# Ledger of designs, part 52: designed miniproteins, single chains, continued (3)

Each design is a single chain, and the fold is of that chain. pLDDT is the mean over its residues in the fold that is shown.

## One batch from the design tools (miniprotein)

Design m9772
Fold by ESMFold2-Fast:
Structure m9772 (fold): chain A 94 residues (1-94)
Amino acid sequence: ASTVTTTQGDELVMSGSATATLTVPVGTLVRTYGFGVAIEKGAPPRILAQSEPQRSEEVAQTEVFTASKTVTVTLDELPPNPVELHVYVLLRAE
């Protein structure tokens, strides 16, 4: 899953969250990976920064497994065009 957050003004630190859901048998080990990419809007878009990757592992307690990740990206400076933070959350069943 991905979430887009647009900032305007003097915001140098962007945070966003995304949630992903996977249907698995109870007792399945699920690995969750999260990361964020800050892009300046344009044609083509320009990558400004990437977050530190977030990871976790959890055993599914229900047939519908849901996990969320929050990521933070720091920009050196805010560009004149809008910035989007794209948050990616990936689930992998074992």
Scores: mean pLDDT 74

Design m9773
Fold by ESMFold2-Fast:
Structure m9773 (fold): chain A 121 residues (1-121)
Amino acid sequence: SAAVAALAAAVARLKQALDEFTRKANEYINSIQSGTLTQEKKDELKKAAERLLEAAEEVARGPLGELARRLAEKVKEALKNLEKAADDPSKAGSYIEKAKELLKEAQALADQIAAAVQALS
């Protein structure tokens, strides 16, 4: 149906945005660990998060809204932990570990969303 096709397109955008956020998060983590973190990398991570949250909000307007909102919360928590890692070198390892766990949970939710769309087809 047209509605299922539109949902599938929104989910594809969500997955693409999550992949981009994950790439930027890994670049950010590497920069913290190497002492090369720049304002540009901070801005890139924030922009990737904003795009991902917009994509999640689009999916949340449909039947997969609960899963999309849970994904958005994991992304917000991951971003906060990465920002805390940059601000507090003494606790950076703990915040990075928590951010990595949250990103794995976000990826699992994205996989559940994709599987649910296939079940609607």
Scores: mean pLDDT 90

Design m9774
Fold by ESMFold2-Fast:
Structure m9774 (fold): chain A 88 residues (1-88)
Amino acid sequence: MKAVIRLLDELTPEALNAAAEAKEALEKSGFEVEVVDKDGKPVELPEPSVEIKITKAPNFSEAAAIAKRLLEEPYGSSKPIKAEVTEE
């Protein structure tokens, strides 16, 4: 199964770090993950800035919820990252 994280706002360091953490959450749940910008272009991600305890989710909906939470509550920022998480 493939998951796509689409970043809808500016590609700030905070957004890229949050996307890297969300990608790790989805990959630990058994999904291949692609991260793209608002135009659908692949985004290069840094290593996650924080080690978060990520539990393996039993299905895509729960994995996507974890990923969305990591994007809404990014470490070191009070601003949520606007993104879509979809299954392909």
Scores: mean pLDDT 73

Design m9775
Fold by ESMFold2-Fast:
Structure m9775 (fold): chain A 64 residues (1-64)
Amino acid sequence: SEIDRIRNDRYRRSGDIYNDNLSRRTSLIDSGASQSDLDQVSDEMQQQIDDINRDGQQQIRQAQ
């Protein structure tokens, strides 16, 4: 179903965001970044997850 496709896409994108965040945090730590830099990256990740969830909810409503 289209709804299942939307859910699977959301799970995949969320996984990609978590993996990207992990890589970015590791690079920042290796470069001597501050805690505020790490917090900013975490905030960006949360915003991206929220955007994906919002988009997924909108797509489900339009598919119904």
Scores: mean pLDDT 80

Design m9776
Fold by ESMFold2-Fast:
Structure m9776 (fold): chain A 63 residues (1-63)
Amino acid sequence: ALPHLSDLPAKEQLAAMAALIYLKENPEASKEEVLEAVTKALAGVLSEETIRRAVEWVLERLK
């Protein structure tokens, strides 16, 4: 099931969406692989800490 993105601040929602898209294409990806991919995609748009919080939020809910 898709986690509720509305529970996150707007900036973290963008990073959470990127993480969910990556996980859909790479369902066996580790936390480190998801974090690296999202950070590379969004480093120029969002802070690394914002990206990390969003990725951890997504992974905690998907398990």
Scores: mean pLDDT 76

Design m9777
Fold by ESMFold2-Fast:
Structure m9777 (fold): chain A 94 residues (1-94)
Amino acid sequence: MLSEEERERLREKVKELLEEAKELAKKKTKEGVEEAIRLLQEAVLLAEEAGDLRTAATASVAVLAASVYLRYGDIEKAAEAIVKGAEKAIEELE
């Protein structure tokens, strides 16, 4: 089990990644969405390590939805999925 201090530092990093993914997605570019998906995937792994499974699940769903929309060229829906998913994941981060 992680110490409370180590868990708090992981949680802070997860929040930073989720906030950065939101800002990249808000640009509504293919490149921004691709980078945001990468950051969300990193946030999932760190959230799992911290034991924040609800946050990890929410971010994972956002990655899946955004990846599907991006594959079919719907950048606006991909960006929306990332923003909404990241906001919910941040809210669940406790």
Scores: mean pLDDT 87

Design m9778
Fold by ESMFold2-Fast:
Structure m9778 (fold): chain A 93 residues (1-93)
Amino acid sequence: YDLDKILEAQKVLGLSLGLDPELIEKVAELIRELRERHNNASLEDIPREEIVDALVRRFGLSRSVAEAIVDEMYRNRLYSLIGIAKLLERALA
């Protein structure tokens, strides 16, 4: 398993889709932190509150906004770097 290679491939794809490079890097760091803390579990297996807390800390979002983002992630199965980055792009605009 090579999380760094997967994240790097998704960063390249995100850049080609016109996503902000700084946003891409911050989302990659978020995914790496959450997965490392949970023995490399997939994001869908990580407790919802852990993801909400990480979004509040890393992006300075209000808890209500972070909760809305996580709700949309779970509803639409948006657990990839690109999926999360697109949700955050809308919230930070």
Scores: mean pLDDT 82

Design m9779
Fold by ESMFold2-Fast:
Structure m9779 (fold): chain A 73 residues (1-73)
Amino acid sequence: MSMDDLLDEFLKKIAEEKIPGSEAISRLDQEFQKLMNTDKSVSEIVDEMRKQGVSPEEIAEILKEVIEKVLNS
């Protein structure tokens, strides 16, 4: 709960620092939406994963993979 909240804020901050610019943010959103098969924003998807019981560590790994895909695209 509190750990999940801290992890979520940390992941958002990392994403912002790693992906500056509107295009990079848009690509992150697109890749995350594709991975989760949804039209929802990254924030909404992360929130849904937390509600479904996905561990903070797993959420962090998923976000890291998406960020790496965006940076390498």
Scores: mean pLDDT 64

Design m9780
Fold by ESMFold2-Fast:
Structure m9780 (fold): chain A 102 residues (1-102)
Amino acid sequence: MSEEELIEKGAEALAKGDYEEAIRLGEEGLKRGNPVGAAILMAGLVAQGKYDEARRLAEELGVDPTVMLILASLAVQYAKKGDVEKAKEMLRKAGELIRKAL
């Protein structure tokens, strides 16, 4: 799966409220070395109220947990409002920060 396909599927899962699917997609992407997978995983965790797990993942990846939680929260909020394009933008920004830290 390409980075763009992963972003599309992740944003769609968040928009549908299917946070378990967002987490699954994120875990699969991260396992394959795709930084956007970690961003989608954090967004799914945040959507489920699992803020401590999302923060810990950011710390383990060497990225600023505060910035990552803000981007993840924005992705979830935009997706809930039906602004899938802005949700994708937030996931892409988070993925870029993770890529630069690795």
Scores: mean pLDDT 88

Design m9781
Fold by ESMFold2-Fast:
Structure m9781 (fold): chain A 62 residues (1-62)
Amino acid sequence: DAEERARQERARQEAMEQIGRLIREGGEYARRYSSDLQKSEEFARELQRRIDEIRAEAERIE
């Protein structure tokens, strides 16, 4: 239905906004830990996990 599609589109829009916020926060984290390779690796892994979680949540609505 059109209403269901609209809800799915809104969920995708919200997921994009959440990912954008995570990227911004990630930039600040990278700046703080730029000299620490291990923390940078942990951050990259955590960021990927959060992105995957947001994607999974958006797909759940579909």
Scores: mean pLDDT 73

Design m9782
Fold by ESMFold2-Fast:
Structure m9782 (fold): chain A 81 residues (1-81)
Amino acid sequence: MDEVIRQSASMVGAGAFTASGGDMVVSIQAYDYAKSKFTELAKKGASDQDILDAAKKASDNVTNGDDPIDSIDNQQQQLLS
């Protein structure tokens, strides 16, 4: 689980880095936030696959111009519904 959370948060951080034109601060903030939220999902019983799928969707939304925090929150809400 810990490795899946790190990989998932890294995907979102990479998306934020690309979308911001290479802003490392934005990337790190997105990574930390995603890691926190995916850890909450894991505690609530989300599977490794659910977390990876949520990270892919959040990363795709960020690269398509969505806010990283909003994208992460939206994916967390969908998995907890």
Scores: mean pLDDT 80

Design m9783
Fold by ESMFold2-Fast:
Structure m9783 (fold): chain A 100 residues (1-100)
Amino acid sequence: MSREEQVAEKTRADTTEEDMEKVLEFFERLVELAREVSEERARLAEEVRRLVEEMIEAIKAGDVRTYLRLRREAERLARELFSLLSEEELAKVTELADEV
């Protein structure tokens, strides 16, 4: 059974380079917002942004294994980042997401 291969084919069909570029733009704006609040949060946001750039390159190269590994790491760091945000900061992030 190639469940991972089927998920990879669906990910390629559902996730385009354009979609990933929009995710990158969101995290670039989030880095700028985070820098106004906390240098530590800005560093976490920058690390996620960098992982998203590497994910785009993995998609372009057809390296599904690297893409899935990077996605897991990016999701972990994004969860950590969002868990550190206050209600006011989360409201700003929601506004930013609506603009992208």
Scores: mean pLDDT 70

Design m9784
Fold by ESMFold2-Fast:
Structure m9784 (fold): chain A 114 residues (1-114)
Amino acid sequence: MPKVEVSGGGTVAEGGYLTVTAKVSGEGTWGVGVAAMEPGNNSPEGLRGGGSATDVKEGETVEIRVQVGGKKGTYDLNAAAAKGSTPGGGAMGGLMRAMGGPETADGTDTLTVV
């Protein structure tokens, strides 16, 4: 089973960018999305920011800038990867749904907005 590891959680200023690191285990080329979500809220209303990268190769470490707008607090960083993707705009959800695709992987971390 492929896996995406996301790291780089920490403290970011309101409206700022957090640079997270993502690495995909699994053969091939991947698109990766990261979403900043309110804890326990996986609805669109819980989405507070995100970022994405394309053409991520097996074992490659990529940096993704996640913009977190709005309210101070602690958020979950949810990451997903889809094989052979050209993701449009949206972070985690867009990648996974755009492809009926062969393989997906997901992972989590945490960030705080100050």
Scores: mean pLDDT 65

Design m9785
Fold by ESMFold2-Fast:
Structure m9785 (fold): chain A 73 residues (1-73)
Amino acid sequence: GKAKEEMIAAAEELRREYGDVASVKEVVDFATRHGGTGALHVAIAAAEYAREKGTDTVNLAELIEYIREHGRA
């Protein structure tokens, strides 16, 4: 749906800015600067991904696929 597409677009923009890996803090900072619901939901998805993996960093290519599979966090 539109929300998932907006999340994917925000996550791809994040990946262009930070490369293939970002910290959860960097994703939150991006969401704060970017604004909008898509970027906020990417920050939530990144926090959930990091929590489930037991890390403080996120592989952004894997995050994008996670969003494709699970949709909204």
Scores: mean pLDDT 78

Design m9786
Fold by ESMFold2-Fast:
Structure m9786 (fold): chain A 86 residues (1-86)
Amino acid sequence: MEEVEEGIKKSLQAIDQAIQHAQSIPDPQQKRQALQQLLDKLQQERQGLEDMLSDPNIDPVEREAAERLLPLVQQKIQQVQQLLAA
């Protein structure tokens, strides 16, 4: 449990650093490209988590990790989408 939460926290921190780095890019085209690539990766991660949760034979530990990570990834997707819309 605690180790899963710490791993999720580090993963989200890396995503936040990637967002911050993309926002610091002076070139508007490169900035949008970096944000779009990050959005694509986050959407793929969300789909993977949803696929795991749809498996009736999923391991209980994996289910709990996926259930905890899914809403956090969805929140980061919304954040990146807002940055792309600005």
Scores: mean pLDDT 80

Design m9787
Fold by ESMFold2-Fast:
Structure m9787 (fold): chain A 96 residues (1-96)
Amino acid sequence: PLVLTVPASKVTVKEGETVNIVGTLSSLPTSEPLVNVYKNGKLLEPSERLQVTVDKAAGTVTLTILNAKKEDSGNYTLEVTVDGQVTSATVELNVV
């Protein structure tokens, strides 16, 4: 089965820092991955400060949060749909 792995289940950063949450797929995708990001169960819209990057060749999906704010604290779920499979990983972000 396809698995998305994140390096840590909890990430703590200081307000104003850049956060990169990198998910690695267990197998290299043959088609372009579709990525949805959920914050506390709600679909997150991309913005200039909240970006999602897919590297199909590396099999990675990165959520980048620029200039982290205390309000960015929460549970972030990266959901990847590719090659007829769905996988997800959740990271708790704590901005202090």
Scores: mean pLDDT 86

Design m9788
Fold by ESMFold2-Fast:
Structure m9788 (fold): chain A 71 residues (1-71)
Amino acid sequence: SEEEILKELLEEGERIADEVLKTAPSSWSDQQVIQRIANRVVEYGDEKKVPRDILDRVLQELVAKVHARVS
């Protein structure tokens, strides 16, 4: 279902965010970190053939959540 796809993508997105936040160089800006996370989530969503609308919703939510963590 759409809800299951959205949940899975959010869970994977949070995992990706944790990896990027752990490994990103301290010289990177918050925007560079967020962009790296967004790019990896898009790559995962494309591989899983996630509908664009769902992908866009997940990206919006995840970016907001990550921005709050790095601020």
Scores: mean pLDDT 83

Design m9789
Fold by ESMFold2-Fast:
Structure m9789 (fold): chain A 99 residues (1-99)
Amino acid sequence: GATTSSGGGTVAVGETALITATNGTSEVLDLTVLMKNKATGETYIAGIHANAKPGETVTLGAGPAEAGEYDVFAAAGKVATTDPAEAAGVGTPVTLVAT
């Protein structure tokens, strides 16, 4: 299946939104939830779940430190990375707004 991201919505700065990530690859890989600030283009690691099995679904927190609109997405890879091009599978981004 596909690597997926779900969740997002609105959160206060310093609070955490729940993001659901699924490893859609055929390999045991790390699931990293990435958070990209849409205004600055900076990408942050919001959370990591190591050694996710194929088809495993986990819930991780994403808590922006700065107000703004964020693209939040899951990446499945051998190591945590802020570059989705380095991942074996990437979920469709969900929107998270920090106010």
Scores: mean pLDDT 79

Design m9790
Fold by ESMFold2-Fast:
Structure m9790 (fold): chain A 67 residues (1-67)
Amino acid sequence: AQEKIEEMKKEDEEIYEAMQLMAIGVVKAGSRDSPTPVPELVALLILDREDEASPEVLELARKSLEE
């Protein structure tokens, strides 16, 4: 997962940033009703943008990586 993230950054930085923002937005919207662990790749995308994600979204991403 982490190695895949680094590869994506090097191949297309614009799409990588778009994916991070989409991941943050989707998780933020979904967490309202019932927080559910997200896929490892999605969690890593969110954690790589701590400056844009809310504390709630960051906590869900961290919790997802623990499982």
Scores: mean pLDDT 69

Design m9791
Fold by ESMFold2-Fast:
Structure m9791 (fold): chain A 100 residues (1-100)
Amino acid sequence: MKEDEELVELAVKYLVETMKLLAKKRGVELEDKEIEERARAIVDEGLAAGLSPKELKTLAEIYLLLAELDKTMSVVQKWYEEEKLSYEEILEKLKKEKEK
């Protein structure tokens, strides 16, 4: 469906933005084309592993928000395992933290 294509492109976009932000914070220079190719490879691997376009978009948006908030995936893992939150609930929680 067209919505699935839009979700895949959003997942790629969020991963590209995440990689650019992390590279800038680390003082590492990466070519835009190399970042785009890496982001698409990650999304393609996720699809091959059985993740839906919506799940990939949600996870990619979580990665971007973590980078913007200077948080790590360990925070997401803790909320997922200890508090039994879904990734969509984790995404909403991170969005609220960004607004503060």
Scores: mean pLDDT 79

Design m9792
Fold by ESMFold2-Fast:
Structure m9792 (fold): chain A 64 residues (1-64)
Amino acid sequence: AADPGGLAGAAGEIARAGGVSVEEARRLLTEAIDTGDEAALRRVAELGGISLEKARNAVAGARA
């Protein structure tokens, strides 16, 4: 999918980049959204190969 605007799209991209399951990526994103834990955000950024700032923006967008 070419639309990264949703939680499912973000999870799929992270899973592919990080070599983890879509379910695991979705779980990490959901935890980061729910708790706002910087450790969870860093984990998402590392798996997705993106900056921490981009991970924060993706989580904020998914919460909206």
Scores: mean pLDDT 71

Design m9793
Fold by ESMFold2-Fast:
Structure m9793 (fold): chain A 96 residues (1-96)
Amino acid sequence: MVALKRFEELVKKGGGTEEAIKKALEQALAILDTAEGILKAAKDFIEKYEKDEEKKEKELEELEKQLEELEKEKEELKRLAEEKLEEVRRKKAEEE
């Protein structure tokens, strides 16, 4: 899961700060948005140019499944980012 690994890497490199978490989320979501755009373009291409109806339906089904998996990854990424933000804020409150 490339976007989740990228998010964790960016958070670690930024020292686990609230700003680093927010920037990491922004970049990881941009990766997923780019992938979604590519899959939607592929779906449009198959619908327009694939003449074999059985092959077309199978390819569209696989693309729809991949789009659903990307949506789940976006939601999981947002959840993990919020959890990390709450942890950072909690630790700061305990140290003050």
Scores: mean pLDDT 80

Design m9794
Fold by ESMFold2-Fast:
Structure m9794 (fold): chain A 79 residues (1-79)
Amino acid sequence: GKSELEQEIEKLYKELVELSKKLIEKDPSRLTEAIGKILRAIGLVIDAKQALKNGNIEEAERKKKELEEIVKEMKKVLE
């Protein structure tokens, strides 16, 4: 449902913020890269919430998948 998808999107954003903190702590030279990914994620969250408000579940799911890819990229960088 909409509430479950909204919660999943919020959880992914919080996970990205925590991964970004870990990246900056491990390698401060990557601050600009971390900020860039956070800004992109903020845009995806805004777009997903707007899609949910408009009843466009498919678009919200698409934005969630894009956010998942950013999280996956950050996890790989921390390995």
Scores: mean pLDDT 84

Design m9795
Fold by ESMFold2-Fast:
Structure m9795 (fold): chain A 68 residues (1-68)
Amino acid sequence: SMEEVKEELERRIEEIMKEEDDPDKVQKRILQALVDLLREHDITDPEEIAELMKFAAELFKKLYEEKK
């Protein structure tokens, strides 16, 4: 389900942000994690892809602001 994909994406983003302090590298790793998840779950619907991209961007912003 989309909820499960979002939960997995959130876990991967949290791990990336714990391992990497450079925002540019974090963003690149998040993009790679999103691409990997799209492939793992056979997500090809442009609307679902856009939703996950928005979710990742909003989550990154929130976690980045909370960290400092």
Scores: mean pLDDT 82

Design m9796
Fold by ESMFold2-Fast:
Structure m9796 (fold): chain A 88 residues (1-88)
Amino acid sequence: MELPKLEVEGDAEALEGHVVVKSGRVNMSGAVVLEGSEATLEDGVLTLKKGKVLVESGIQTVEYKGKTYELRPGELLDAKTGKVTNVK
C-alpha cells in the first residue's frame, strides 16, 4: 500500500489526510490543492472542502459537496462556483 506523495510549497498544514493551504500549494500525487484551500484525502479520494484543486498528472477523483468529479490534467475544480475549468 503506497502512501500518496505530498509536496508542500509555501505555508500549509497537512495532518492525517487533512490539508489546509494558507499560502502556496500542496501537491497530492498530481492533485494540487491551491492557496486558500482545504481538502481531505481518504482511501485515494480527495474531498475538496473549500478553495481550488488543480490536476497536474493522472486522472484524479475529487469529491465536493457529495458530488464526485473525475478530473484530468489541466482541469481545475473551484469550490466557490462548483465548476470545472481547463487551465492548460
Scores: mean pLDDT 76

Design m9797
Fold by ESMFold2-Fast:
Order: structure tokens, then C-alpha cells, then sequence
Structure m9797 (fold): chain A 119 residues (1-119)
């Protein structure tokens, strides 16, 4: 049902936000190149759908850009981290402005701003 799908999407979004909140507080000691490569490939695919106005893709793009920003920050790549945090904020704003998971999108914006401020 549409209600069950909405509940599942909200639950998945809450878990994704909570994981990024945990990563911000507990930066990984090492992130391998294969993790960064996989995130970049996922971001590239999501970007195509997000650019077409898909609010779910915009929200997922925000989460993955936030995660990649945190990965670059943990490697001391502060300029790259800042770029991905800015991308996360932009994508989350697009999803929010379409009314897609607006509370969760605002939490992504807040986390990305906090992460960027700590660079």
C-alpha cells in the first residue's frame, strides 16, 4: 500500500540520518578507496534522477553526499569535504521544497552545516 511504502521510506530515511549523525561524532579511522568509489558511482546515478526532479533521488543524493563529505573530512581532504557538504545541502533543500520527507531533509541540512562548520 502507499501508506506502508511511505512508512518504509520514512524509516529508511531515519536510519540513514542516524548513521550520518553517528559518523559525524565517530569519524572513521580509515576509509578505503573502494568505499569512496562506490559512493561516487551511486552519487552519479542518483544525480541523473535528481536533475530530472525526482525528490526521492534528491533525498538519497543528499544522504550520500553527506556520507562522502564525512569520508573526505576523515582523510583531511577539507576542500573536497566542503564541496560534498554543499552538494548535500543543495539536494536536501530540493527534496524538502518538493515536500519529500521535509523533517528528515532538514536534519540532513543541519548535519551537513554542522560538519562543514567543523572543518
Amino acid sequence: SSALQADIEEGVAEVAVAVNEWLLRNPPASVDDSTIKRLKELIAKLQVRADQGDPRAQFRLAINNLSLGLDYASRGKLDEAKKYFDAAIAAAREARDQGFLPAQAERVIELARKAKASL
Scores: mean pLDDT 84

Design m9798
Fold by ESMFold2-Fast:
Structure m9798 (fold): chain A 74 residues (1-74)
Amino acid sequence: SVVNLLLRAINTGDFSGLTPPQASLALALLAESPAAITEVLRQHPSLKETAQQLIPLLPPRKAAVLQQALDELA
């Protein structure tokens, strides 16, 4: 699943199997930048559902910045 590939990228730095938009989301999450995450999700709204599925699976800091970006876009 895309969720598992994103978790692998975030936890290990292994970006294999990700599309460029998915890799951009993983990089924004690694940077823990709400602004970068918001920009990726504005350009690729289809990733919002995947982002929601990631929140309970991420470490608290990354979950918080992802939630902040999603709230900004609501």
Scores: mean pLDDT 87

Design m9799
Fold by ESMFold2-Fast:
Structure m9799 (fold): chain A 81 residues (1-81)
Amino acid sequence: MSLEELAEEVVERLAEELKSVRSEEEVAQLIQKLYQENPELPEELWKALYIVASEGLRRGLSVEEIRERMLRRVRELLAAM
């Protein structure tokens, strides 16, 4: 599996879990859990995913819109690495 494929799978799982998340603290806990399960992804990607997900929840964006923003951000970061 490529790093890009792994990152996209993590975004899909994070988006699914976000449907039941109620706070930024829960987003942080979810990301920490996924980070421990997927240590191959660089820390910079996890930090970016937290920022995008928490900002999306603050703004009241749909889970689908947050998912699209996370995918876009991950692709941008991987292209810059």
Scores: mean pLDDT 81

Design m9800
Fold by ESMFold2-Fast:
Structure m9800 (fold): chain A 91 residues (1-91)
Amino acid sequence: MKEVQIRIAEEMIRMLEAIIEEDLEAFLEAARRLAELAREMGKEEVAEQLEREAEEAARLLKEMDPERLEEIRRQAREALEKAKEVLEKLK
């Protein structure tokens, strides 16, 4: 259980870092790894939803105006700090 929680936290951190760096490929790769983890846990519907939501989010980020994108990146930086704290507590 704890090992799966650590892997989920690590992939969530990668997704947030990808948003900050505007790396849509890295974002989708992390989302695919999260979906794979959900499938390993027997949650196929959750995995399919994660993949669909990630593809939609990537599309929206690509088409987003610079001011709104910077606000999303700011939120991602705050979420990243919190996610790193969660990961440290899980170790």
Scores: mean pLDDT 81

Design m9801
Fold by ESMFold2-Fast:
Structure m9801 (fold): chain A 74 residues (1-74)
Amino acid sequence: SMEDEKLRLKAEIARRVVDTVRELKAQGYTREQIEAAADRIVDEYVKKHNITDPDFIEELRRIARLAVRRVLDA
């Protein structure tokens, strides 16, 4: 269903962002550079899965921003 697909995409983005943030943090990138990388991941997923729902896109951006904060503030 569309609901199951949305839940799957949310989980995939959260994992991808967490992994990327950990890698970039280890390499010494700034918070601003890491946040920009997280936004690019969301943009790539939106394009790849042809997501057109603006509310869902904003939800994906919120998930990415939360993942960045959780990794950097740990």
Scores: mean pLDDT 87

Design m9802
Fold by ESMFold2-Fast:
Order: structure tokens, then C-alpha cells, then sequence
Structure m9802 (fold): chain A 82 residues (1-82)
């Protein structure tokens, strides 16, 4: 549902914020974090477009960007594990 997708974006934003406080701020970490944030922003924009238009294609766009953000956040989490 729309609420489930919003909850997932919120979860991923909170995970990313925690990682940025815990990880050393290398160029590689900063680049992965910026890419993850960009995908979360695109997912939020897609959900806003869905609310405005009712077009279910925007839900598919949101899911794609959520998946990309999750993959990038998981890469950052692996860097925290040593």
C-alpha cells in the first residue's frame, strides 16, 4: 500500500542517518550515501505523483527507487561490519 511504501522510505532514511553517524566519512561512503538519498528522494517524488494523478506506474517507479536505496544502504552496512 501507499502507507507501506512511505513506512519503508522512513525506515531506510533512519538507517542511512544512523550509518552516516557511525561510518568514517570517506569519499566512497559519502558517494554511496548521496546515491541512496537521491533514490529515496526520487521514491518520495514518485509517491507524490501517484497521489496527484492516481497513475499506478508511479508506484512501480517508487518501488524501483526504494530497492536501489536499500541495496546501497546494505552496502554501507557491510562497511560497518568488520
Amino acid sequence: TLEELRAEIKELRERLEALMKALPQTPEVQQLAQQALYHLQLAEHALAAYERTGDPRFLDVARKHIAEARALIEQLEERLKS
Scores: mean pLDDT 88

Design m9803
Fold by ESMFold2-Fast:
Structure m9803 (fold): chain A 88 residues (1-88)
Amino acid sequence: GKLQKFREVFKKFDKDGDGFISSAVEFAEAMRELGLTVDEEEAEDLFNLADKDGDGRISFPEFLTFLTRVFVEDVPLTELLRELKEQR
């Protein structure tokens, strides 16, 4: 199912095996693996949006929450980027 694919992608880009994706580059690669088209700047903005704790790392629950909005709730990436810009 979708959840299994999200877990497999997260594990692939959790290069240190510590339970986190720790860079916007890894996050962008994970999103591209899932079929999303994002540039490097968009990936940085979306990484910051997904990083709820502001610690510079995305846990699997944060990753799953983000991907659920995109793939299950069908929220456009442009709408997520707009929300980030409004919150400042």
Scores: mean pLDDT 74

Design m9804
Fold by ESMFold2-Fast:
Structure m9804 (fold): chain A 78 residues (1-78)
Amino acid sequence: SVPVPEKAKEMLAKQREAVAKNRERLENMSEAEFEELVKKTEELAKKSLVDPKYEEEAAILAGLVEEAVRLRREKKQA
């Protein structure tokens, strides 16, 4: 088994903290706010491909998008 790199582990921890801190906001997010979050996440992901300093921020925003999608899906199933 390949161990998880420490850098990846640290980024995942920060992503988890950001998701937890923003959960209430993500639950109440409008469609327009969700679209803006997705666009911002895509732009940072593109920047992270050419500049490593954006990797952590891009990972955090990606986690917020994933949680927002999950919450919206749960809302449709209720």
Scores: mean pLDDT 78

Design m9805
Fold by ESMFold2-Fast:
Structure m9805 (fold): chain A 80 residues (1-80)
Amino acid sequence: SRREREMELRLLAGRNAVDMGNKLVEKYPELEPLRKKAEEHYKKAVQYYEKGDFDLAEEHLLKGFEYASKLMVLAMKKLE
């Protein structure tokens, strides 16, 4: 379905956000708590998607992106 294809793209974006967080934490290890929260929510999103629960998968993806965004903002401040 269209919703399934949209969810697959969002899961791919979530995977890329986690991978970016891993690279940023190598340089700024103090950001690890935010990276860990983003990864935990991404893993839950994958689990719910595999069970066919797209509503819970979306909820956890949004929380994961929230933590990834906070991590990126803090990393950008370190470049100033």
Scores: mean pLDDT 88

